# Ledger of designs, part 60: designed miniproteins, single chains, continued (5)

Each design is a single chain, and the fold is of that chain. pLDDT is the mean over its residues in the fold that is shown.

## One batch from the design tools (miniprotein)

Design m18069
Fold by ESMFold2-Fast:
Structure m18069 (fold): chain A 94 residues (1-94)
Amino acid sequence: APPTPLDTTALWKAKKYKEVADQLIAEADYLESRGYKGVAPMLYAYAAQSYLNAGDYEKAIEAAKRAIELVDKYNANPFYKLIAGYYLKKAEEK
């Protein structure tokens, strides 16, 4: 089943960054499972940013690495690999 839709813009403005990231990953995994594979690296890259803002550095690293993996696997837009690499570096710096 698709994840329950949440207003991620409202959650972000409320600084509920972990909830934004969790929602983006749920949507990415659902869309990838349905064959919409090119969107998943974008959503994982933005989830990495949101976990970083939440201070969840472990999950930010995991999401960023997954975004990089999915860009290479699906020949997706290399911009998402660039931004995921940036968030990965920031999360690894603590």
Scores: mean pLDDT 82

Design m18070
Fold by ESMFold2-Fast:
Structure m18070 (fold): chain A 85 residues (1-85)
Amino acid sequence: AMVEVEIRLRIPADSEAVGILEIWAAAQGGTAEAVEHPDGTVDLTLRIPVPREKAEEVAERLKKWAEEMGATDIEARVSDEPVEP
């Protein structure tokens, strides 16, 4: 069964990582939402459909990748809710 992995992170608004993460999320069949903050950062929320057995692995890899891109305040959650477009 597919589950949703939601990852929220904060990253500089001028970072190309925002676009990279949005493209990656779309490639996974997921969504990305970006909210700019007055301090020049973006709060980026990614929602990715993954097989349940891989959800933890995907969340851990994405958190590490985001950290390497300079993201902060990284939070990941696995939802048992069905994937909706």
Scores: mean pLDDT 77

Design m18071
Fold by ESMFold2-Fast:
Structure m18071 (fold): chain A 118 residues (1-118)
Amino acid sequence: MIEVSGSATMTVEAEAGSKVTATLTVTATGADVVNASLAVVADGKVLGIASGTGKAGETVTLTVEADVPAATVTVTGSVTISSTTAGGKVTMELEVTLETDGKTEVYRKAGTTLTATA
C-alpha cells in the first residue's frame, strides 16, 4: 500500500460581520481510497470542519460556512490517498469566499497534484 498526504492553505483578512464560505474539491484518479478534510480557523479557534472519503474516479466536495470576527482566517484543505498501485493522482482546489455587508471577495488556490509513488 502506498500512502501520500498533502495540504493547501489560504489566509484571508476578515472584518467584523464577515461570512466565510470555504470549498475544497478533490478529484482522484488511480487511487483506491481518498480521505479529505477542510478546516476554517480564526484567531486560533476552529470555526468549522468538514471531512469526506472517496474512491478512484470520484470527486469529493467539502464546504464549511462560518460567521467570522475581525481576524485573520486560515483555511486548510488536507488530503490523503491510499493506493495499491504507483501513479495514483489527486488534484485539490481550494476556494474561499469572504462576504462583508454585500461585498464579496473570492480567493482561489490552484489545484495541488499529489502522486502515489512506489
Scores: mean pLDDT 76

Design m18072
Fold by ESMFold2-Fast:
Structure m18072 (fold): chain A 73 residues (1-73)
Amino acid sequence: SELDEARAVLRELGERLLEALRNNASPEEIIALLEEAKRRLQALRDRSTDPELREKIDKLIEDLDRRIEEIRA
């Protein structure tokens, strides 16, 4: 399901962020991982016909955008 795909994106992001932190990744590298996850969620949102799922994905994208801005600050 599209919800399961969204969960997979977030799970993969979490795993990659932990690996990046173990390897002392730069803020730029962390931002790139967040932006990649955002793009994957946006593509999923754009193909979804479920308005409730689209709303939930939009909120996840907003949360990722906030995290990116916090890292840039």
Scores: mean pLDDT 86

Design m18073
Fold by ESMFold2-Fast:
Structure m18073 (fold): chain A 103 residues (1-103)
Amino acid sequence: MLSEEEKKLLEELREELIKELESDPKAVEALARFLLEEGIEAVRKMIEGRYPDASERTRELLTGFLWLVLRRIANGDISPEVIDEILEKLLADPSYPARVIAE
């Protein structure tokens, strides 16, 4: 089960991603493609810089969420609804990002 802190930070990240995607979807798509080429470590580093006070476990959860969102956006799925789809799956199963990333 996710902690209240983990849920709060996931919802905060969701709101920021939706705002950026609605503001400039082409720039977000280009950034998503760039970050996928750099790999998950680049995304992990971004999350560490954004949430330095969060636990390592919470940062890994946020990294997995962001990585899955970026993969969908880089594949041309630039609708805000994709962020909600991924978040819903993660809230139902916190292991979801780890399983999909391992594939």
Scores: mean pLDDT 79

Design m18074
Fold by ESMFold2-Fast:
Structure m18074 (fold): chain A 68 residues (1-68)
Amino acid sequence: SEEQRAANLLTAAYLWLVAAEVSTDPEERKQAAQDAIDLANEAKRIGTPEQKEMAEKIIKRAEEILKS
């Protein structure tokens, strides 16, 4: 289902967000944050309202990592 696919994408996005937060390499951190944003945006497109809210929180955190 679209809901299950969104849940899987959100799980992957969260794992990439964690990778971005723990990485000490600037390029790895940037790439992981970007991957989190890309996956969360895909989940936001197909997910439920609750999943969309979760995706937006992941995107916001990942964007903050990209700026710092």
Scores: mean pLDDT 89

Design m18075
Fold by ESMFold2-Fast:
Structure m18075 (fold): chain A 69 residues (1-69)
Amino acid sequence: LQAKIDAVNKAIAENQQGIADLDKQIAELKAKGADELLILTFQIARDSSQVVRDRQQARKAALEAQLKS
């Protein structure tokens, strides 16, 4: 169980870094007045990554609950 929790924690950290990188790119695109459709494409990618992270967090919670049982 601990090894699975550690693996999920690593995946969450990697995905959180990816979201941060996308947020930085979106901010840079907005600052330079980039095309709205291009900005929207990056926002969709960010939102998709957030959904994946939320599911990883739910998986972690389930594994931690099993460990405490």
Scores: mean pLDDT 82

Design m18076
Fold by ESMFold2-Fast:
Structure m18076 (fold): chain A 111 residues (1-111)
Amino acid sequence: KEEEIKELRKRVEELSKQLDKAKSQIDKDPQKSAVQITKVGVELAKVALKAKSLGDDELAKKAFEVLKEGEDILQELIDEGKISDETKEQMRKILAEHQAELKALAEEVEA
């Protein structure tokens, strides 16, 4: 449990750095950056739900805050017309592939 929480805390730090790196690459490749931000967001959601299931609500909150930052960036890129339909489909596929796992983790938290 304590070891798992320590690993999750380290994972949030790494995911936050990955989000910052993806943000720095938006002007060079908005398509690749959007896909990377989507992947980081899914991993942050998993970490947040797992942290909450282990009783670390503060870590879960921190992970969700980083997730929301990524979601806001993705929405801005979409609204600005910077994301192709192919990239939007790739993003939807990433979310769909992880939807069942995220639902199962959320049910574990609320059970």
Scores: mean pLDDT 85

Design m18077
Fold by ESMFold2-Fast:
Structure m18077 (fold): chain A 93 residues (1-93)
Amino acid sequence: SAEMEALQAQYRRHGAALAEALAAAGITSGEQLAARIDDPSILGPLVELGLLFAKHFKLSAEEVAEILGEQLKLSPEQRELLRRALEEYLASL
């Protein structure tokens, strides 16, 4: 369907945006990404991709922050920062 094609295009665009942001910052690992999680140039693309995933799989901002926090080995403080950024983005829609 046109809606599914649009959603796939959104995943491709947001994935490319995150990849470009990571390349510009010299980030080559999940550990390096975690260390830069408070950088808006990294956090923004990550939040946008995470919320697209949340919308498609019907996950809350808290659930996305927990999943990404586990994958990136984020500290409790970094997970709370990510959760707040996800909620603030949702509030801006």
Scores: mean pLDDT 79

Design m18078
Fold by ESMFold2-Fast:
Structure m18078 (fold): chain A 69 residues (1-69)
Amino acid sequence: MDGGEAAAERAREAARAGDAEAAGLYSTGKSQHAKNPEEGSKYAELAGRAAEAGDAEAAERYAWMASQA
């Protein structure tokens, strides 16, 4: 719980900076421990793919969705 908000914030910052690898890692780690891990994992996967494709905006959006799962 102490690192929950920080992890989500780091994922968004990484996605905004164009760090596909970091964005995917933070999103995956956070979403797997979310209330709905299945939904969180799907959004984390989408965030990683968007970042890899160079869509920083889409990656940030999906990372945010993963944190809401």
Scores: mean pLDDT 63

Design m18079
Fold by ESMFold2-Fast:
Structure m18079 (fold): chain A 81 residues (1-81)
Amino acid sequence: MSAAQRALAAEIERFFLSLPNRTLEDLLLAGEAAAIVRLFDLESVAQLAGVTVEDLQRRLGLDEARARRTHALLRELVASH
């Protein structure tokens, strides 16, 4: 990825992290894979399989129940690709 693309990905991640956590759920339900990949500063949908429940809790401030639900939706998104 170019320096400009990496900077843009980091800006997009910070923007989405500043929104209510339900925004990630909205992206997951809409199947917006590219936006979700950018939210986690990743390069491909396959790398979303590496996102853990603990990552969701630490990076997005989700409680355990919400992090587990979000992780299940991420797994479904990865499985569809």
Scores: mean pLDDT 67

Design m18080
Fold by ESMFold2-Fast:
Structure m18080 (fold): chain A 69 residues (1-69)
Amino acid sequence: DLRNEMETVLMERLGKMGGTPVRVSDAASVLEEEFGIDAEELEKRLKERYGSDYVTIGQAADVAVELLK
């Protein structure tokens, strides 16, 4: 539920589909503004997991929801 809400918000604010690559910093900034997630920690986790400065919107939402556990 919350993960899918995060994905929808990212798609709307970044103007991209869930499978489209986006900058980790852009995704982290949006999720910090909308959901209060620590952008620095999210960016670090995404780069560690995917080894890239770019991730899909779905991947950003997957990691972001884990940080709230």
Scores: mean pLDDT 83

Design m18081
Fold by ESMFold2-Fast:
Structure m18081 (fold): chain A 95 residues (1-95)
Amino acid sequence: MEATEDDKRLGELLARFARLAEEAELTYEDLKEVEENNPDELVVLRKLVELIAERLGLAPEEVEELYREADELVELSKKINEERKAAGLEFSEPL
């Protein structure tokens, strides 16, 4: 099965967050600390946005954009898995 526009958008969001994390010098220890304190995937992403914004000195408008993109990333991931199941494909099991 070929990649969809949703698959492409998910890839773009992942690449953007990876680039910002590198620019903000987020380490594995930073990521682990956020994950240990916040087991929810969306909360983890939002906390990473907060760390990136703090370290890079981002404007409030850019922080709001990153929060929207974090929400979109989680929603697209769930949507892609759901749509692939509906098409008779099996990916990771969503809850």
Scores: mean pLDDT 71

Design m18082
Fold by ESMFold2-Fast:
Structure m18082 (fold): chain A 75 residues (1-75)
Amino acid sequence: SAELEELLKKIEEEMKKHGVSPEEVVEAVEGQIELAKQSDSVPPEEIEKLEKLKEYLEEKAKKEPSKSVQKAPRG
């Protein structure tokens, strides 16, 4: 949890500084997860941490309603 909290704090500061939306950060984290899964050098524990980070960021993005945009299922 401590590692995730520190990472979230840094991400929030960067988002505030650069005007990046939570949804854009979620996409970036998802890309990192895919790259990590394709790399033999990244341990499974690190991938799990990235997935937890993504979940938290998705929750933040959903908390702020984006007009009447419908959620698309992942598939």
Scores: mean pLDDT 70

Design m18083
Fold by ESMFold2-Fast:
Structure m18083 (fold): chain A 81 residues (1-81)
Amino acid sequence: SLKEEVLKGVEKGVEQLKEEFKKLPEDVRNKYEKELDKLLEETKAKIEAAKTEEEIQSVMREFQKKLAELLDEAAKEKAKA
């Protein structure tokens, strides 16, 4: 189903960022991994609650935006090392 495909994409996106975060200092990594886990759970709940394809697309746009923001913030922390 569309929801199953989208959920797999969300999980893969989170896993990929966690791999990137492994290069960060532990305190910084723990902070961003916690935010990423929260985003994952909130996004899964929103996708499961969605009643239309348009609602799923809206949730995915918000998810991708938040992923990009977390990646950018983490990259700035790496640059300080």
Scores: mean pLDDT 81

Design m18084
Fold by ESMFold2-Fast:
Structure m18084 (fold): chain A 79 residues (1-79)
Amino acid sequence: MLEEIRELLEELMASRPATEEEREHARAVMEELLAEAAKLPEEMQELLLEGARAQLAIRNQADLEAADARLRERAEALE
């Protein structure tokens, strides 16, 4: 369970370009999340796994929106 959550979070971090600072911060948050998850009963860990999968889907949507915003910002800078 926790290992599956960790794998999903690591995949999220690896699938996107990021600065070293952003990666370190993301790892710290991930380790804190896993430490808290380890204190929960199995049924709560299942809920966290579903949450991690939902976060991956949200991240994909947010990345599309961020890419569009970045293109718009660069276009405006050329004006």
Scores: mean pLDDT 66

Design m18085
Fold by ESMFold2-Fast:
Structure m18085 (fold): chain A 55 residues (1-55)
Amino acid sequence: SELDKATEVARGAADLIRAGASAQEVADYIESRAGDLSPELVKSIKTVVTRAVEA
């Protein structure tokens, strides 16, 4: 499902942040993995990832 895919992308992005990836690398990962997701789900992923980086 779209929700399962969105969750996997968000988890992968969080793992990259934890490993010390740059903001650009994380953005590229989300864009490459989330191509088939709705714009609302992509926005949700970006919001969660941004909050994780700012924390």
Scores: mean pLDDT 75

Design m18086
Fold by ESMFold2-Fast:
Structure m18086 (fold): chain A 94 residues (1-94)
Amino acid sequence: SSEQQKLELGIQAIKSTTELAKQRLLDAKNRGASVEEIKELKEEGLELLRDLKDTMVSSLTSPEYQEQVQKFGDEQIKEFEEFGKEIIEQALKS
């Protein structure tokens, strides 16, 4: 169904965007960016993921599918937040 396809695309979009946001932080750390720049990139990534989650949830009409995307999005946001903290800690040690 079109709703199931929207669910699958929403989950894939959130997952792919999370991985790209993580890679952006790792690349910044590896090039020797300041802790301040890495923190800014983390906040930008969090804002993008929250906006994407809200947009994908709003595109769905099924309450069950909305809940699935919201839960997955919240989990990915938490994972990205934790990843960003680790990258910042590593940058502070270098």
Scores: mean pLDDT 90

Design m18087
Fold by ESMFold2-Fast:
Structure m18087 (fold): chain A 68 residues (1-68)
Amino acid sequence: AVEEADLSAPVVAATHTIDGETRAVAPDEGLDDPAAAEATTTLTLADGSRVTFHYRGGRFTSVSQEPA
């Protein structure tokens, strides 16, 4: 889950992109659409870095981190 990642700083913003639609969400909100073909959660951290979690069919596939 996205909350299991070791983050370098507190989360200040989060977005979910589900099947091409992007929305702002609470920083601790998990993905709640197991039927989505493709989904991405991007966390913005207080140090300016971003952590992106990728999902397919409601399952975690990969994570990437972009430094500040």
Scores: mean pLDDT 68

Design m18088
Fold by ESMFold2-Fast:
Structure m18088 (fold): chain A 62 residues (1-62)
Amino acid sequence: RLEEFNRAVMARSSPRAAAVLQLRMEGGMNLSQREIAERLGLSVSAVRAASREIERVAAEVL
């Protein structure tokens, strides 16, 4: 289920969105947007944009 969703994000969104999703899966869903931004070298706004891409894919496949 989660692996299926991860593949959908990788196929239907950006590599950035896939990286954000993978980090949340590996570090747990309790990671803040700031912490994800620091780990990936992104701005918080870029992480928010990636999270919206993930949400869009979730709406398409879930």
Scores: mean pLDDT 72

Design m18089
Fold by ESMFold2-Fast:
Structure m18089 (fold): chain A 63 residues (1-63)
Amino acid sequence: LEELLKEAAELAEELGDKGLAQTFRNMLRYSPEFSAEEQQQLTVLAQDKVKELREELERRKRE
């Protein structure tokens, strides 16, 4: 989860989505305090978002 949140924040920041990057950075700071249920929900959300952001960022850089 921690690695996933860090990646999501970095990708959002590179795309200029400061609000989203801030959200993931806050989640990263609080990740040790999350319940198991919260970690599962956040992991799914972050995975989906990381995939989307990675594809968008990579395509932008390659074009």
Scores: mean pLDDT 75

Design m18090
Fold by ESMFold2-Fast:
Structure m18090 (fold): chain A 87 residues (1-87)
Amino acid sequence: MEALEKVKELIRKAEELKREALRRAGAVPVSEVVDLYRRAIELLKEAIRLAREEKIPDMEKIIKEAEEKIAELRRLAEFLVEADRAA
């Protein structure tokens, strides 16, 4: 199913952006790291939307995992933004 492959690709790209952000943290401006997290969150939101619209196999599990990843990325971004503003 084309939709399932698209959802998996979006989640994979989000994980790549998260890994890039973590690798670059401390070596680049905080705004650049936060932008990578924001881009990853948008990809995960799109994956959730597509999963629901197309009713893909294991939709509930995939959506739950993606929502958990979004919550983690938001927490990481908020921490960095607060730390940067406090400096």
Scores: mean pLDDT 83

Design m18091
Fold by ESMFold2-Fast:
Structure m18091 (fold): chain A 66 residues (1-66)
Amino acid sequence: EVEEVLEKETENLSEEEKKKVRELVEGFISGKMSYEDFVAEASKLSKEAKEAAGKALDVALQQRRA
């Protein structure tokens, strides 16, 4: 479940980073953001936020949520 992964992986992040990671993952899943744009935006985040976004994205793709 993407929400469970987001909760676990982002629990030590700031509120702003938690929001940004969620926005990136949801944007990609909904088709509002390309994979290239996702990678570019994620590269601006902290190491922890980038890892959280990557793990959540992997789970979303595996479950074919979008």
Scores: mean pLDDT 75

Design m18092
Fold by ESMFold2-Fast:
Structure m18092 (fold): chain A 56 residues (1-56)
Amino acid sequence: AEAELRRLQAEGVISEEGLALALATLSPEELRAFVRLAREDPDAANRRLVGLHLQL
């Protein structure tokens, strides 16, 4: 899941801050679900990252 997230960041789908936040906050299962969401609906994935940031 981490390698897929780093690829998403390299492709510009998520930010470097978003990558760091996801790796710090999400479980391995949640990371797999997040990667799938980011591939299917990048906007929804980025909204999830904003929600995680606001909960901190």
Scores: mean pLDDT 77

Design m18093
Fold by ESMFold2-Fast:
Structure m18093 (fold): chain A 82 residues (1-82)
Amino acid sequence: MKEAAIKRLDEMEARAEEQAEAGIKLLEERAASKEVVARDPVFRALEEDTIANADANIESVKKTLEAVKKLIADMKASVLAE
């Protein structure tokens, strides 16, 4: 049972890393193309801000990923301690 829980946490970490990598790549590509595709005013403003502040947004994504990875590591430690 513990092994199945650890495997799911490993899969969550891998998925978070994959999503962060895809997000960073999309931010880099959109900064280069200056493309805005969102029709919703809030998401459109977020895309325009993302293009203008790509480096800061990439740093934010990296910090979020590190926080998520730390949380998952803490959860793995908790499962192993049970």
Scores: mean pLDDT 75

Design m18094
Fold by ESMFold2-Fast:
Structure m18094 (fold): chain A 68 residues (1-68)
Amino acid sequence: STEEVRELLKRMQEEIRSLGHPLSDGAVAALQQHADDLISRKVPTEEAIEQLERMHRHIVKRLEELQR
């Protein structure tokens, strides 16, 4: 359901914000845009969750790599 996707999105956004990275706000916005696109395109809930989880893992790894 759309509410499951939104609940997962909120949890992921909280995790990204907790990293305290200067790019966290941009990453949060990018996840929101991707989730909104998946919902507007009526992607099945399971597929939407899998795509968001992959994007979240990529974002977290990239932010960790960018800490100077």
Scores: mean pLDDT 83

Design m18095
Fold by ESMFold2-Fast:
Structure m18095 (fold): chain A 77 residues (1-77)
Amino acid sequence: DKLAEEVETLVLNYYRGVNAEENAKKLQQIVDDLSANKDDLDAILAVQEGIRRAAERLAAEGDDRVATLTPTVGAAE
């Protein structure tokens, strides 16, 4: 949904250094909104999906740093 797309764009641009300050502010606003809407599991899942999409885009561009963007619980062999 819109939230997942926004998070994807913000994380992607922040990691690439494009408007990093603005993107960091928007990410913080999303986190604050999420905290205010604790009952909205769909919003939490949308944020996670946006981060995954950003990680996929960064990995496709050969950015190995994507592993620090979307940490996984468990051994990445």
Scores: mean pLDDT 65

Design m18096
Fold by ESMFold2-Fast:
Structure m18096 (fold): chain A 76 residues (1-76)
Amino acid sequence: DAALAAVLALLREFGASDQMLELARNGTPESQAAARALLEQARAEPDPTKSAQLYTAALLILIGAEIDKEIEKRLK
């Protein structure tokens, strides 16, 4: 959908690995929307340190969503 497409485009712009792109694709709509907001803020941030912090926060949201999915799968 639109949020996923935007997240993938932003991650590619930041040079994210294929593994990070797959994490975004496997995310929830909520995690994708939250990551998009942080990545758009990172893209607009002129301070490279703050930009890196926002980018890292977006990655952590995507990683957290993947961990939550794995926990749900294990609760069989």
Scores: mean pLDDT 80

Design m18097
Fold by ESMFold2-Fast:
Structure m18097 (fold): chain A 94 residues (1-94)
Amino acid sequence: MRRELEEAAERLRRAVLEAIRAVDAGDVEALRRAMEEIVEAARRLAEHGTLEADIEIGVAQVALASARVAARREGNEEAAALLDETLDRIGEIE
């Protein structure tokens, strides 16, 4: 893999894990920061236009969708809304 692609993939994976931890902790401010990092990393990955980049973004979307379900189940409406916004923004990237 090219260095920039791998760095962007690692950044996305770390940001997704941070978002999951923020949901578990009920830390909406940490989730908001992770959301911006996720979108930026996904955008950088999408610029490569490769199947590997598309798969990495898809894996992130599945993880975030699962976190959204968990947030809704716990009644954390703000976290669920932020996750919905993140998923929509990623979907607009390509």
Scores: mean pLDDT 83

Design m18098
Fold by ESMFold2-Fast:
Structure m18098 (fold): chain A 92 residues (1-92)
Amino acid sequence: AREHLEKAIEHLEKAIEAAKEGNVEEAKRHLREAYRHLMKAIDELPDTPEVNRLGVGAGMLIISALVSLDLGDVEAAIQDAEAAIELARELL
């Protein structure tokens, strides 16, 4: 679980950097990788209300960031990705 959470956070940080540089396709690629690693981490963590709340919350924020990039709202995507990092760090 820890290694997948750390990779999810790393990809979220890279997505934010790519989005700030105007590289939307690279940002989306990193958001998809972050989601993949987050889901693997959640599958390995205990099935508790806290893990479900934080994990589902982080996953929904990653999806929201992807949608925001498709709509051209780069600032909203960055904010959602930053919030996803905070929730993922609470799972560490």
Scores: mean pLDDT 87

Design m18099
Fold by ESMFold2-Fast:
Structure m18099 (fold): chain A 87 residues (1-87)
Amino acid sequence: AARIAELRRRADFHAANARGSERDAKVYEEMAKFYEELAKQDPENAEVYKRLAEFYREMAENSRKGAVEHQAERDRLTAERDALEAA
């Protein structure tokens, strides 16, 4: 019983972190789009805005990778819990 409860808590923790990382990725993607649009509107500063957009694109990608890793951990822990409940 204690191990099943612990696996559930750990799975819930990773699920929450996956959702957080997905929200962060969306925010960073919107920031990247914002700076990409500014680069089109202000050619004199376009290179600065393009670098900022690329930075936020990288942050979004890192956040998506984090979400995938947390989802994989959640799924693995859930599978382990289900196997213990079936035994």
Scores: mean pLDDT 87

Design m18100
Fold by ESMFold2-Fast:
Structure m18100 (fold): chain A 79 residues (1-79)
Amino acid sequence: SAEEEFERFAKRLEEIGKRAAEAYRNKDVEKLEELRKELEELRKEIEESDLPEEEKEKLLQGIDRLEGQIDKAIEEVKK
């Protein structure tokens, strides 16, 4: 169902967020950059999915927020 597909994407996004927080604590720039790429792949999967547009918008907003957090984390660790 669309609800199950949404929950699957939401769980993947949550796991990426947890890994990003851990990588930031460890000052692991390489891992943060890998997770940034994983978010772009997840974005494509969501955009190509059969989810209703409203559900896609919610997931893509989550991705945008996490991408911003990862980009900031990379900048802070490199300083």
Scores: mean pLDDT 88

Design m18101
Fold by ESMFold2-Fast:
Structure m18101 (fold): chain A 82 residues (1-82)
Amino acid sequence: SLLEEVERSIAELERLVDEMAPHFPATAERYRAEIEKLREEVKANPDDEELLQKVLFETDVLIALARIHLVNAKLAEERAKK
């Protein structure tokens, strides 16, 4: 279902944010605030297909950005070792 897809995407985003938090704590905090907001929208409107599609899209965008941050974190760790 669409709700299950949204919940899976939010869970993946949380996993990525947890991975980036040790390297970018301020960025991770901002992402956690966005995740909380997205979860509140889903809880308030679980049967609103248009809203769920919007939340899914917004979550997928944040996932893509979080992946970029993780690549940057790995590069920062390599620089710190030298």
Scores: mean pLDDT 84

Design m18102
Fold by ESMFold2-Fast:
Structure m18102 (fold): chain A 77 residues (1-77)
Amino acid sequence: FMEELRKRFEELDKEMEGLEPEQRQKALSKFVADALLESMYRMLGVSREDLDAARRLSAEEQNARLAAWIAELRAER
């Protein structure tokens, strides 16, 4: 998992080389949010289709979904 993240981060870093600072921050935030959601989706057994749909969301929306799932998981257990 960490090795895959490192490789993806290196590719993202190269892609961000020519971007404005605001665009770099957005890309980095989305990358982190995507990685966290992917990890949680794997733990929760979410379908590949649902995962792909969620990855197209903004970082803020992805974080909100992750927080909601964590809260639901705690309430159920």
Scores: mean pLDDT 67

Design m18103
Fold by ESMFold2-Fast:
Structure m18103 (fold): chain A 76 residues (1-76)
Amino acid sequence: MIAEAEAAVEAAADDPEAKVRALVELGLIYMGQRRYDEAVAALREAARVAEAAGDLETAKRLHQAADSVEAIARSE
């Protein structure tokens, strides 16, 4: 599952929405499994990929989402 989501992000280099969707879904899977470090990593990687594709607004939103998940991890 993780490899397929990462491949989808790379394959959609010119489609930021598809990349964001794939990595957000991956992050949700990790959240459901209480794998918060991996969820944060997935969201921050999504932000980096979006930025590389020129979608700076999406990247900023993903950084905020990652910060929220990191706060959950800290509360454990």
Scores: mean pLDDT 74

